# Designs tried in a protein design run: designed miniproteins, single chains, continued (3). Part 20

Each design is a single chain, and the fold is of that chain. pLDDT is the mean over its residues in the fold that is shown.

## One batch from the design tools (miniprotein)

Design m8665
Fold by ESMFold2-Fast:
Structure m8665 (fold): chain A 74 residues (1-74)
Amino acid sequence: MSDKEIVVDVAAQSLRDEGASEEEVRRIRAAMEAQPDFEAAARVGAEMAERLGLPLAARSVRVTLAHLRAKREA
């Protein structure tokens, strides 16, 4: 599984857990998958989650991004 796939999957699950509709989850997944790398995907996903008023999902995406960055630097 790529880092981008991990970020997208975490975003989708966190969005569902915080009450996003399946339409909102699909739209955000598509926007994230269109990004060139996992960092851009995480940024877009977190921003879209915040705009929907889903701050816990946005936080989960940012925490995942930080963990993936730390793992690559180690």
Scores: mean pLDDT 85

Design m8666
Fold by ESMFold2-Fast:
Structure m8666 (fold): chain A 65 residues (1-65)
Amino acid sequence: MDGNEAVTKLGEIYNEALEQGKTADEIVQLVKEEEDALQALAKELNVSAEQVLDGVKDGAESSLA
């Protein structure tokens, strides 16, 4: 999976989970289960998978009222 596919896939999962009222921790878990996309995005950004997950959590917490 390339970085562009990873961004699209993880973005769709993130937005759908937010619309379903999932918590930040639940969204992070869903992203973790997409291991190939998570690793592809981490490589594209030249960061660790853990740093990507931290960003997802921070973004979800900021988006949830």
Scores: mean pLDDT 78

Design m8667
Fold by ESMFold2-Fast:
Parts: structure tokens; C-alpha cells; sequence
Structure m8667 (fold): chain A 78 residues (1-78)
């Protein structure tokens, strides 16, 4: 049950990050806010502060490609 919930949250987060990537060229600040919200949600659900730190680092170091970087990290957690 908890394992199913985590899988669904990760799948939803990957989809949301992909959607943010489509908007990133037109509204980069909106996309970055969405990605930070995704990072906070995933960190809370996993209970792993290292996951949250890794996601935030991906956003901060590569803001132009943050959506792709976040989606990649989420796929690795799957």
C-alpha cells in the first residue's frame, strides 16, 4: 500500500516535471516554481533529505534545463 503510493507519486511527479518543461521556454519562473514544488513533495513522500537536496541542486545548477534534470532524477528513484 505505501509502496503503491510512492510509485504513483513518482509517476505523477515525472509527468508534472515534463509538463513544466513545456512551459519553461515561455515562462521560466513559473516552471521553476512548479519544479521546486515537485521537489518538496517528493522529498516529503520519500522521507529522504538526500533526495530533496539532489532535486534542489538539479534545479539550482541547471535552471535552463531544470525540468529535464528533475525528471531524470525522478526516473532514477522509480
Amino acid sequence: KKEETLRHVLDDAIEAATAAGKVQKEDPERALRALRNIADTVARVTGDPEVGERLRKAIDEHPETAAEAVAQVLRELR
Scores: mean pLDDT 78

Design m8668
Fold by ESMFold2-Fast:
Structure m8668 (fold): chain A 69 residues (1-69)
Amino acid sequence: MMKTFTITVVVEEDGVLKLYELEMRLTESGRAMVLINHPEIPEKWMSLVEAMEELQRTYPTAMVSEIKE
């Protein structure tokens, strides 16, 4: 069974801190793949680094707060 995690990312929008939840799955090779659920970003699986770079284009202060299994 593929292992699924929830990543919580903190972003600042209009001076307010908001939390975004992302789905992360661990591949058989140990690679972490993340899906971003955001209206401006196409729904596709990408690496955690690529996902953070994509979020940081919209929210420059975006950072990972928590990763839960």
Scores: mean pLDDT 73

Design m8669
Fold by ESMFold2-Fast:
Structure m8669 (fold): chain A 100 residues (1-100)
Amino acid sequence: SVVDELKKLALEQLDRIEDYVKENLPKDLAEKVSKLLDEAKARLEAAKSFEEILEVLDELIARLEELAKEADPTSKEKLNEIVELLRIFKEKLEKLKENL
């Protein structure tokens, strides 16, 4: 289904973000972000609609923005880059759905 294809793209994007997190964030923060990504992945696997996929991404973005508020300046910049990447990815998913 279209929903299954969009879920696969979202899961693949979160896997890429997890690799970036492991390489670029301090261990403690990387572990916190990885837990949020794992929770988002589980919710994506359970999602039954495109709207539910977007809700998972929006919640992940919000939780990452909260972590960024408490982070050191270097980690905050990297978390903000991840947030921006997720926002751009969300826009791409919305565009893909409109063209299917």
Scores: mean pLDDT 88

Design m8670
Fold by ESMFold2-Fast:
Structure m8670 (fold): chain A 66 residues (1-66)
Amino acid sequence: AVAERARPGDVLVVTYRDADGNLHSVIVRLSDADEARAALEAFEAWAKANGQEIVGVEVRPPLERR
């Protein structure tokens, strides 16, 4: 899964749509793949319970250029 590919320092970006059609994004700094998976699973459970729609999930490397 996407979360299982996360490395230490990566960021998890979850985008969801609320009941009013507004888009929200949550960014989580990751210590490891287990943290990424737990955060995503918790967010998916919350979204399902609260009628929110997860539109996108992405794992990105940190912006390390320096």
Scores: mean pLDDT 71

Design m8671
Fold by ESMFold2-Fast:
Structure m8671 (fold): chain A 94 residues (1-94)
Amino acid sequence: SQALQLLEEANIAQKEGNIELAIDLYKQASNIAWEARRQDPEQAYLILKQVASDLRALFSKTPSPPILDALVDVEVKLGLLDIESAVFEIELPQ
């Protein structure tokens, strides 16, 4: 999955201290997962949940508006996916 590869690249960039690249890669992974949510809702949920977790950890260490903006965007997408899954009776992983 392209989204999983971008998520791995984001984690590497974050560990190397390249925060700007990490944010861009997290946003790309989130967008690809969101666009594919109808085809693979379980994978979309897992990727968005991991991106949210990673961005929250990053924000805790390095609070900045770009990190907060990216975190808010992915958490909104997760909330919308939860609503959509409830309406269409799709079981999401824990």
Scores: mean pLDDT 86

Design m8672
Fold by ESMFold2-Fast:
Structure m8672 (fold): chain A 60 residues (1-60)
Amino acid sequence: TTVQAASADGQNSVTQQVGDLAVSTPASGEEFEKAKALSEEQQRQRELEGLQKLLQALSS
């Protein structure tokens, strides 16, 4: 799953991808910040997985 936070016209929204369905809802500033933090955490995990896969490929 992926989460994206966006703002437009002074409105904050959070888009969550559940399977093949993307759901977008308006979000308060607090919810927007939480969504950003979650998105950054997901990016960090993705980078770690990529690094581990690369190291495994290089070691073989």
Scores: mean pLDDT 69

Design m8673
Fold by ESMFold2-Fast:
Structure m8673 (fold): chain A 91 residues (1-91)
Amino acid sequence: SIEEEAEAEVKEAEELIEEFKKLLPLLSEEDQKEVEKLIKKIEEIKARLLAVLNDPNASEKEKREAVIELGVEVTLARMYLWVLKKILEKE
């Protein structure tokens, strides 16, 4: 169901945010600011998805589009997390 897909994406986003938070104290001041900005962006997209899911006037298409938007951002953020972890392994 769309509700199950949304719950899975929200959980993945929350886990990803926690992983970024664990890395924050290991990063440069510049990288910390970029990560904090990214966390805020993911939280805002997650909030939009939850708002759409709770809107009785929202179409199934609008709900699916909101799930896809969060999924894309989570995917891009996971790639960035992977790069950050690789940089930290060399320092």
Scores: mean pLDDT 87

Design m8674
Fold by ESMFold2-Fast:
Structure m8674 (fold): chain A 67 residues (1-67)
Amino acid sequence: SEEEKKKREEAIAGVAAGAAYARTGKLPESATGEVLDETRGRGVAVADGRTFEVEIDSARGVTVREV
């Protein structure tokens, strides 16, 4: 039960990092990220050892997917 809470918090942190990138154009210092396509707002964010693909589209907003 405690381990499940930590895993949920880590997953939320990863999604929050992607959302923060979409909002500010920068990843939080606690997250490691790589910008794959700045023009289309595509990047990869890493939080707590999990890798998330982040896509920012002016029509769709923000999409975050764990890979």
Scores: mean pLDDT 57

Design m8675
Fold by ESMFold2-Fast:
Structure m8675 (fold): chain A 104 residues (1-104)
Amino acid sequence: RTREEVVAWVAETGEAPPLPYEDGVTLWRAKSDNEKATKIAQYLSDFRLAAEAGRLDLAIEYIKKAFEAGATKEQIYQVLDDLLARGEVTEEQYEKLKKIIDEL
């Protein structure tokens, strides 16, 4: 959400998020210095941002990338459940994304 965080994220990933980047990545980075954990945290954050932006195509891509990076299905479900609880995704979007996670 700060310009500095967005610039740092873009420099690391080579991509710009569709919405202003929230400080979630800073919180996740403070959680671990492990590169694997950082990649998982970034993909889960990108999944959240894509879902909030209504970009289910990107959300599905980041779910798969998070799992390939070593995220558990439970970690991905936690993000999805939080998005539903916050009203950031609809029940129909939740069901679609849940099916993708179940198929991993």
Scores: mean pLDDT 71

Design m8676
Fold by ESMFold2-Fast:
Parts: sequence; C-alpha cells; structure tokens
Structure m8676 (fold): chain A 81 residues (1-81)
Amino acid sequence: LRQQGLEAYRQGNYQQAKALFQQALAADPDDVQTLHFLGIVLDELGNKEEAIRYLEEAIRLATDEVMQSLLRMALSITKQS
C-alpha cells in the first residue's frame, strides 16, 4: 500500500495516492513514513490544515533525529506555502 501510494504520487495522481496512504495508515497507524507522505499529498491537494496535523503526528512518533529534521522542514514548507 505505501509503495503503491508513492507510485501514484510520482505519477501526479494525488487523490489515488491519498487513498492508498490512508489504507496503509489504517494497517499501521504509527508508520512515520506513511504519515509524512500523507502530509505531502494533502498539501499538494490544498488541504493544509490536515497536512499540518499529519506532519505533527509524524514528528511526535519519529524517534531518529534525521527523520525529525526532515519532518520539521516539511512542516515549515507546508505552513509557509
């Protein structure tokens, strides 16, 4: 599901990517990478408030500094765009 969502995102199919990432998240609600991708897709779709919530949840769950840094940068970009 996550890999399929990422492929849909690469093809510019943001609605399909959203649905696939939501399915992946239903199977693993604490998957930081899926939360991150869902945040990016929601920002692309113009749903910034929901994108911010998913990115903040990903930051809360992330345990490594590299992932936290990437997520904070994504959150900053979303809030500024």
Scores: mean pLDDT 80

Design m8677
Fold by ESMFold2-Fast:
Structure m8677 (fold): chain A 109 residues (1-109)
Amino acid sequence: SMLEEIREAGERLKEAVRAGDSERAREAAEELARLAEEADVEGQELAIELAEEAYRLALELGDLESARAAAEALLAAAKALLRNAPKEKILEAIGRVLRAIGDIYELSL
């Protein structure tokens, strides 16, 4: 299942962040971003949530390299959500992208 693959990539990202392994965090973040591009809306929203959790964790640990990787995955997932939104859902998708950007900004304060 695509949702299971997204969960597994998100968990690997969070585990790498907890371990202080910024290289593995980058690899897991790139995989999460790739999966989000291929996913439906449900999978894209899940990827956004998992990347945000990893970003928050990286900031708490002071790991700025892992925070960058998680933020890039979060933005990629949000962009995929916007790109794949049907016309009648474009405004909702824009709102979700703006919320993701706001979360990145607020968590970095």
Scores: mean pLDDT 85

Design m8678
Fold by ESMFold2-Fast:
Structure m8678 (fold): chain A 58 residues (1-58)
Amino acid sequence: MTAEEAVANAVAAIRASGGLATARAAAHDLQKHYGVPASVDAAAGRVTLGDETVAVDR
């Protein structure tokens, strides 16, 4: 799986579940295994995965 495919799959999973836990797990895996910069802003309800930004539900 390429880094781009991993980001796309993570975005799809977060949008399907809406969950902050899914967003945190995806951000960690992308940083550790693919070197993709990622951050989670729980207070703002968003996650950034490389160049993608996705809203997360609480």
Scores: mean pLDDT 78

Design m8679
Fold by ESMFold2-Fast:
Structure m8679 (fold): chain A 68 residues (1-68)
Amino acid sequence: EEKEKALKIGKAGGEYDNAKQRYDSLKAEYERLKAEGKWTPEVEQAYNDAKARYEKAKAELEKLIKES
């Protein structure tokens, strides 16, 4: 039980790390392009998609930790 839970937390943590890295990268790029007046709807959409993925991964990880 505890070993299976650790594996699930590890997998959720990996997804959280991947989603956070992507979100942080796209947020920095979006803010940079916005400051330069070069942002596009495509850049904004990519940022919003990355934010949604990050929030979902965070919620899933928090749920698993809270169940400990």
Scores: mean pLDDT 79

Design m8680
Fold by ESMFold2-Fast:
Structure m8680 (fold): chain A 91 residues (1-91)
Amino acid sequence: GRDVTIEVMEKYMRREQLDYLIEQLLALGLISEEEARELRAMPLPEAVRRLAELLPDEAEAAGAYYTHAAKGKLEEGRAAGEAVYEALQAR
């Protein structure tokens, strides 16, 4: 159920994946600009739980979809993201 979805997201999502997921949800119109800002300011576990509260009817089905969406977003932006990540790691 919803709690299982939250547990899976908390265990397997990284902060970077959550941030990309928030961007995708905003682009899809599933959350507002204010909600996206609040989620980005929260620690990962609190953000995941807040997200499930914002999308309660979809939370059980959403876990796999949101994980796949976050993965797809990261992979689509990979070349640009890797360049920035490499520059930061080279410090």
Scores: mean pLDDT 60

Design m8681
Fold by ESMFold2-Fast:
Structure m8681 (fold): chain A 59 residues (1-59)
Amino acid sequence: SRAAEIAGGLAAAIGGVSREQGEAAGRAYTDGWDAEKAAEAGGVSRQVGAGAGQVARSM
């Protein structure tokens, strides 16, 4: 979850959305949600959700 929070925060900074939205998307993706559902959870684009998940899994 910490890796997902960091990845979500980074993705939010890149995608121009709030840190909280990015972290929510990153956590959902890491918890087994696909990139599209993670993006919906954070209210961010699919690219931001997918990016957050990939960064979290790389950590």
Scores: mean pLDDT 61

Design m8682
Fold by ESMFold2-Fast:
Structure m8682 (fold): chain A 57 residues (1-57)
Amino acid sequence: MEKLERAREVERRLEAETGVASAADIARELGISPATARRYMREIVSEELGVEVTSGV
């Protein structure tokens, strides 16, 4: 919900600046645990694609 929205914003900003967005980077920016950030990244990917992500896309 609200926390997921913030994770999306941070991911986009990090990608624009660094070219890479990782769970650790998101955790650091949001001040949350890496486990929580990892969960949010998975939710973001699932919502955007609606299917399992294969690494080659």
Scores: mean pLDDT 64

Design m8683
Fold by ESMFold2-Fast:
Structure m8683 (fold): chain A 74 residues (1-74)
Amino acid sequence: LYEEIKEQLQRVIEEYRRTIAENPEDAVLVQAARNALALLEEFLADLEGTLKRIAEEMGVSVEEVLKKLLEGFK
C-alpha cells in the first residue's frame, strides 16, 4: 500500500520537475509547479504520519484512507 502510493507520488513529482525544466520562462506555470512539488515532497517525507492525522480527523482507519487513495489513482 505505501509502496504503491509512494510510486505514484514520485511519478507526479517527476512530471512537475519536467514541467519546470521544459518551461523555465513561464513564471506562472513554474511557480505553480514548484508549489505543488514542495507540497508533494513534504507529503512523501512523512507519508505515514500525514495519513494517520487524516484518518484521525475523518474518524476512520489509516488502512481505509490508503485504500481510498489507491482507488483514486486507478
Scores: mean pLDDT 75

Design m8684
Fold by ESMFold2-Fast:
Structure m8684 (fold): chain A 74 residues (1-74)
Amino acid sequence: LEEALRKALEAIREVAIPAAPAKAEEIQGLLDRAEEALAKGDLETARRYVQEALDLANAAGATAAVMEVLRAAG
């Protein structure tokens, strides 16, 4: 799970953020919170922030990028 979450964080930064420029700063903030939760061992909180980041990217029209992130993470 931790490894999958770390891969998701990296993939969102590389693929989803560039595909959702209008929400890039907000998505990055969610990823920063997810990374902090991972550092504390709070996998549930980290997973929630990763999901919020993906939902935000999808809402911004970056559906194809979100699918690519999910493929890369799992």
Scores: mean pLDDT 79

Design m8685
Fold by ESMFold2-Fast:
Structure m8685 (fold): chain A 70 residues (1-70)
Amino acid sequence: MKEIVKTLLEKVLRSMGLNLGEKTIEALSEKLTEYLKKLKKDVETISPLEVLALLGLLDPKVIDEALSLP
């Protein structure tokens, strides 16, 4: 699950012109995987738009902490 979420997140961010560090992508993918498990979503059926929506549901502090990773 986490590896699929990471790959999908990387594709979404790249399509938006965003190049984030590996640790930031790992941190964001972990938080997205937690949300997906809570929502009982199948990662094989999740769309890029749902990934963006889930990113918007993350606490801004969590996003800031992920972006501050080296």
Scores: mean pLDDT 65

Design m8686
Fold by ESMFold2-Fast:
Structure m8686 (fold): chain A 67 residues (1-67)
Amino acid sequence: SLKDKIIEILKEGGLSEEQATNLAEALLAEYERGDWAGVETLLELAVKEGSITEEQAEEILALLRNA
């Protein structure tokens, strides 16, 4: 599933199962709402906090664009 793919990317970045699941669910909630600004803001904050890399954020955006 799309959620499982996002979780896999986040876990490869060093997030725990719970952290990856929570962020993936937040991203999908914004995506399903059609709020691309919300998706980009969540990814920007995660990069700024050191939770993910810019490369991982771009990979997740590419997955969502192709879903």
Scores: mean pLDDT 84

Design m8687
Fold by ESMFold2-Fast:
Structure m8687 (fold): chain A 72 residues (1-72)
Amino acid sequence: SMADLEELKAKLAAEDFDDLEELRALPREEAIALLEEALKYYEEAKAKSSGILKEKAELLIEYIKKKIAELS
């Protein structure tokens, strides 16, 4: 849902990775869809950033990919 995506983006931006375990409460398909949406967002952010902001985006992308793999 829209609210879940905005909350997920906020938690990722705050580097609050532990709270992302709440995704386990969602149907697997929905959780994966939300993570894929966040992945697209951060890949775009990475493309438009440099230095430390790019490095942070790369870490978030890696984390999201790991979570998608765990749910798949």
Scores: mean pLDDT 71

Design m8688
Fold by ESMFold2-Fast:
Structure m8688 (fold): chain A 82 residues (1-82)
Amino acid sequence: GMDELAKRLKSQGITEITLAVPYDKASDVIASFSKQGIKVRVIAVRDDDEALQTLKAGYADMVVGLGSSPELAKTFSFPPPL
C-alpha cells in the first residue's frame, strides 16, 4: 500500500518527492508520506493520460494512486531503480 511505498522510499534516502496523484487521493498520499518524514509536493491529475504526460514532462518524479496502465508502468523513471 501507500505506507509501504513511503517506507521503502525513506529507506532509500528519499527526503523530498513530487508525485502525480488523482485529486481524490492527494490527502491520503500526503498523510502516508508525511508519516515517514518525506516532504511531498502533489500535482493533482484527472486520469492516467494526464499523469503520464506530467511524468514525461518531468514535472513529477512518480505517479501513485492510479490504475495500473501498461504505459504508466513503462514510463516510471524516478526514483531510479536500485
Scores: mean pLDDT 70

Design m8689
Fold by ESMFold2-Fast:
Structure m8689 (fold): chain A 92 residues (1-92)
Amino acid sequence: MLDWPEELLREALRKSTERDPKLKDLTPEDVRRMLEALGRAASARATGSPDADRILRRLAEELGWDWTPEELERHALRLARELVRVQRERLG
């Protein structure tokens, strides 16, 4: 699990929500879960495991979202990119 500071998760979510209002109902904990699922799905895809879609679908179901695995992965990737950007802005 990537141990992202909650403050960075909040800032990344805030900036992402400015571009996509669908993200406004997400909490920092939801973002953390999305990033964990994204990492596990990416690892599964790299090893040729069919579990990638199962991981993403289960998270969407647990969060009560009507997103497809592909939509969840797309939003998680956008949030991950924004986290990297926010971290770079704060650290140098």
Scores: mean pLDDT 75

Design m8690
Fold by ESMFold2-Fast:
Structure m8690 (fold): chain A 95 residues (1-95)
Amino acid sequence: MLHLEIPEEEIEKRLRELMESEGLELEDRPEVREAARFAVAVHLTIEKYKLSEAEQLELEIELFRLMRELGLVPGSEEKLEAVLAGLREKIEELK
């Protein structure tokens, strides 16, 4: 498992830039903020450490898991399981 060593200031800066450029407004809920900050940290980690496709997919799975635990995943459980299965299959192909 990869360690996320991104300073909180860099995470907040990138999140603000994304919100401004994409016109995104985050709901004022702690769980939404936590998921958004983790997603930005994943993206910055990929950029900084030049992660392989397999390592990137492992971080995407962790992000999906966190969003599910926080109750932020819209749609049916069947759709989520299909996405996770596809990501796991792609990781196996990259090994």
Scores: mean pLDDT 70

Design m8691
Fold by ESMFold2-Fast:
Structure m8691 (fold): chain A 81 residues (1-81)
Amino acid sequence: MDEAVELIRQGERAYQAGDYLEAGRYYDQAGRLFEQQKDYGSASVAYLNAGRAYKRAGDEKKAREYYGKSADYFYKNAKLG
């Protein structure tokens, strides 16, 4: 099983428990692994979820940073056809 997929599962559980900072960290780690694999579509989604988690945690700076990363990788994925 993909390690990045397991990190997404861990992030979802943390988010459901209200542990938004922990959820953001798991989604962050998953996004980084997808990025290393050049799976820019999955990286974009993981970074979007990290941004949402950080926003819920009140970390507006990290929320903005991860929304930006999500947008960048969304466009990278679109260019690959």
Scores: mean pLDDT 86

Design m8692
Fold by ESMFold2-Fast:
Structure m8692 (fold): chain A 100 residues (1-100)
Amino acid sequence: SRETGRQIAIIEASIDFIVLHARQNPEADLELMEKQIERLKQDILEIAATLSDEERAQLVEALRAKVKELEAEAARSTDENTKRVLQRLVEALKEVIASL
């Protein structure tokens, strides 16, 4: 549905915001980043609970594509803190996918 596509786009934008913040702030508080990642995880699970099985499958495919993108970026990152944030985000998204 159009609404499902919009919800997926919002989730993707939230992920991209965390990534952008990590790239621009290598000195960023890792505890704050962990809280943002945990909030994102909970938000995705709450959205998924409102979706049909077909819509949830669309969300899972979008999340899998994003995980692949983030894993590739983590492999290319030379900043240790950025790499850790990307790896933790990948782990959190994989946990969400496993829960759906």
Scores: mean pLDDT 84

Design m8693
Fold by ESMFold2-Fast:
Structure m8693 (fold): chain A 101 residues (1-101)
Amino acid sequence: SAAAQAAQEQAELEQEKAIAVKLLKHLGASEEEIKEAVEAVDNKDEIKLLKIMLKARLKKLGKDASDIDKLDKEKLEKLAEEIVEEEKPEQEKLYEERLAE
């Protein structure tokens, strides 16, 4: 039914918001950044949400986030992949090295 489909879409949006809020809080994002992320989820603006998440992640790493708003989706996704490698803790790398020995 149309009502069941609408309820499922709303549940998926609420779950996506909860995940975004939790991740941003762990990254030390401001209340304003968290509100913008929630609005991006409500508006189904995937590019805006990605920009907000990348800004928070870059700030956590001590990097400049000022150019994020100038990047297109493809460049944002590529930057996200590059940041993942830099976010790996040194202890995790040392653990992998000890297991390889």
Scores: mean pLDDT 74

Design m8694
Fold by ESMFold2-Fast:
Structure m8694 (fold): chain A 88 residues (1-88)
Amino acid sequence: SALEEIQAQWKAYWQAVMDYALALSDPTASPEEVAAAKARYDALQPQFDRLLKALEGVLRGKPVDEIAKETGLSREQIEALRAALEAA
């Protein structure tokens, strides 16, 4: 589902954050291992930023079409975010 896709993207982002933090805090980690963790973290930033912008748009009551145009997310993903927030 669209919600499961969004949840998977958030999980992947937080895993990348944790992997990078772990690499930075491990004195035995090689520069290559730290660089690889950072590259993966950096690669996920645009998608995470789009998700945060969509979340802000939903919370501010923006129309789904406007959020979709601004973020490039599908209407189904934005509607899933709204439904999840309403269920909380």
Scores: mean pLDDT 84

Design m8695
Fold by ESMFold2-Fast:
Structure m8695 (fold): chain A 75 residues (1-75)
Amino acid sequence: SSEELGELYRKFIEAVRNKDSQGLVEIAKEAARLAETSKDRITRLTFQNLVQSVLLTLRKFGAKEEDIEAVEELR
């Protein structure tokens, strides 16, 4: 739903601000789950784009390879 998307984006912004790599990984996992369960194509694509944004952010942070790989596997 749009409410779930808005809440997940709010959490993403907070995790980015705090450089919280573990929080970002959990956000990507939830976004991937919501993408798979969404019947709306645009909503699914938006969650998939959030997973990609998390991946790029973790790489910019110089996050642990295990954290980066965990998010890459969700693509």
Scores: mean pLDDT 85

Design m8696
Fold by ESMFold2-Fast:
Structure m8696 (fold): chain A 75 residues (1-75)
Amino acid sequence: SMLEKLLELAKEAYENSTPEEQKELLRKLHLELVPLARKAIEEDPELEEEEKEEGLALLEAFEKHGLSLSEIQAA
C-alpha cells in the first residue's frame, strides 16, 4: 500500500538520523506528507473502502499522537 511504503521510507530515514534531525523529520512529515498521504489514499481507485478507512485511521493516529511510527504500524 502507499501508506505502508511511506511509513517504511520514513522509518529508514528516521533510524539513520540524529535526534535533532529525527524531530525535524517528524515535524515535516506531519505538516507536508500526512495531507498528501491522506489525499492519495482517498483518491486511489484500486483501494477498497475498508482499506481506505484503515489507511485514514493510521494517519489520524499519527496526527493525534505525533509520536512514533512504530505505534502506527500496529494499527
Scores: mean pLDDT 66

Design m8697
Fold by ESMFold2-Fast:
Structure m8697 (fold): chain A 83 residues (1-83)
Amino acid sequence: MMTVEELIKKVEEQIAELQKAAQQASGGMKDLLEWATQQLQALLDQVRALSQTQSPDAVIAAFQQQMAALQAQLQARVAELLA
């Protein structure tokens, strides 16, 4: 069962990998990866803030909703880059 601490660590690892990929990318793909990194960092900061006042279940549910929204935005931006 995933804890909020495990979730935070996984997101931090994903941010590090995206930053590494952005350094190897160029043009619109670099901009997209940098944007995605910024969005994940903002979401991580929000999760940390909510974890101090909300239940773990509420924090995880909020994170899942925000990730679904971010995934939809990322798919749209990738489609624009490939058009």
Scores: mean pLDDT 81

Design m8698
Fold by ESMFold2-Fast:
Structure m8698 (fold): chain A 55 residues (1-55)
Amino acid sequence: SEEEFQQLLEELERLVVEHYLRTQDVAFAEEMGKKMKQIKTAEEAQKLIEEIRAL
């Protein structure tokens, strides 16, 4: 659902912000921001969440 998709995008935003606050890695934050703008489905959002969590 669109509601589910928005929740996943919100989680992605939180993960990227938390990573930046801990590491101050601007390049990673910019790369993730670009990937997030290209995400159109909940499946794509979930895959990116898994990638970030695996770091």
Scores: mean pLDDT 83

Design m8699
Fold by ESMFold2-Fast:
Structure m8699 (fold): chain A 82 residues (1-82)
Amino acid sequence: GEEAAKRAKEAGEKSIESAKLAVEYKKQGDVLKYTGELLRAIGDAYEAALIGKKSGSKEAIEAAKKAVEENRKLGLPINIKV
């Protein structure tokens, strides 16, 4: 319930933060830092999606969807099914 929603939200927020950093590093041409933040964004979005799927919490699922959607809006090559 509540704990799953909290963990999914935390993972989703970390994913979005890393996605924003990836975009900034890409603009700077810093391929290494871009790749590192991209991998963090994908990993954290996967964690949020897994928490949502395992818990069945609507709030956890919505947090995961938000993280995936924000990553896509930022142009990251992310393909995670929530």
Scores: mean pLDDT 86

Design m8700
Fold by ESMFold2-Fast:
Structure m8700 (fold): chain A 110 residues (1-110)
Amino acid sequence: NLEELLEFARQLADAFDLSEKDREALLEFAREVANMSLDELIQKLRELSEQLGFDFDKILESIKERSKNEEELKLLIQKQIIYYKALLLVQERGQKLIEEAKAQGKPVVV
């Protein structure tokens, strides 16, 4: 659902106090993510997880365990990818959130 992903991206941009340019970048990324296949989403999740230093396999397993069907799996991966993009856009604060998430061993979506 494109509108759900755009709303999620707006909420993240507000929560992280992103610049107008970074907010626009996050919203455009959410539009791209809305049009991705499941295979493309899994690949993008791997790329972003590696950039952030997270364990991709553990993250994907956790998302699969929380998913009841393929549509829910796709939505949870989309939100996880958008969240990770927001973390990358927030320099100092993003680094702190990444360290906290690693310490907890949790794939934080919100």
Scores: mean pLDDT 82

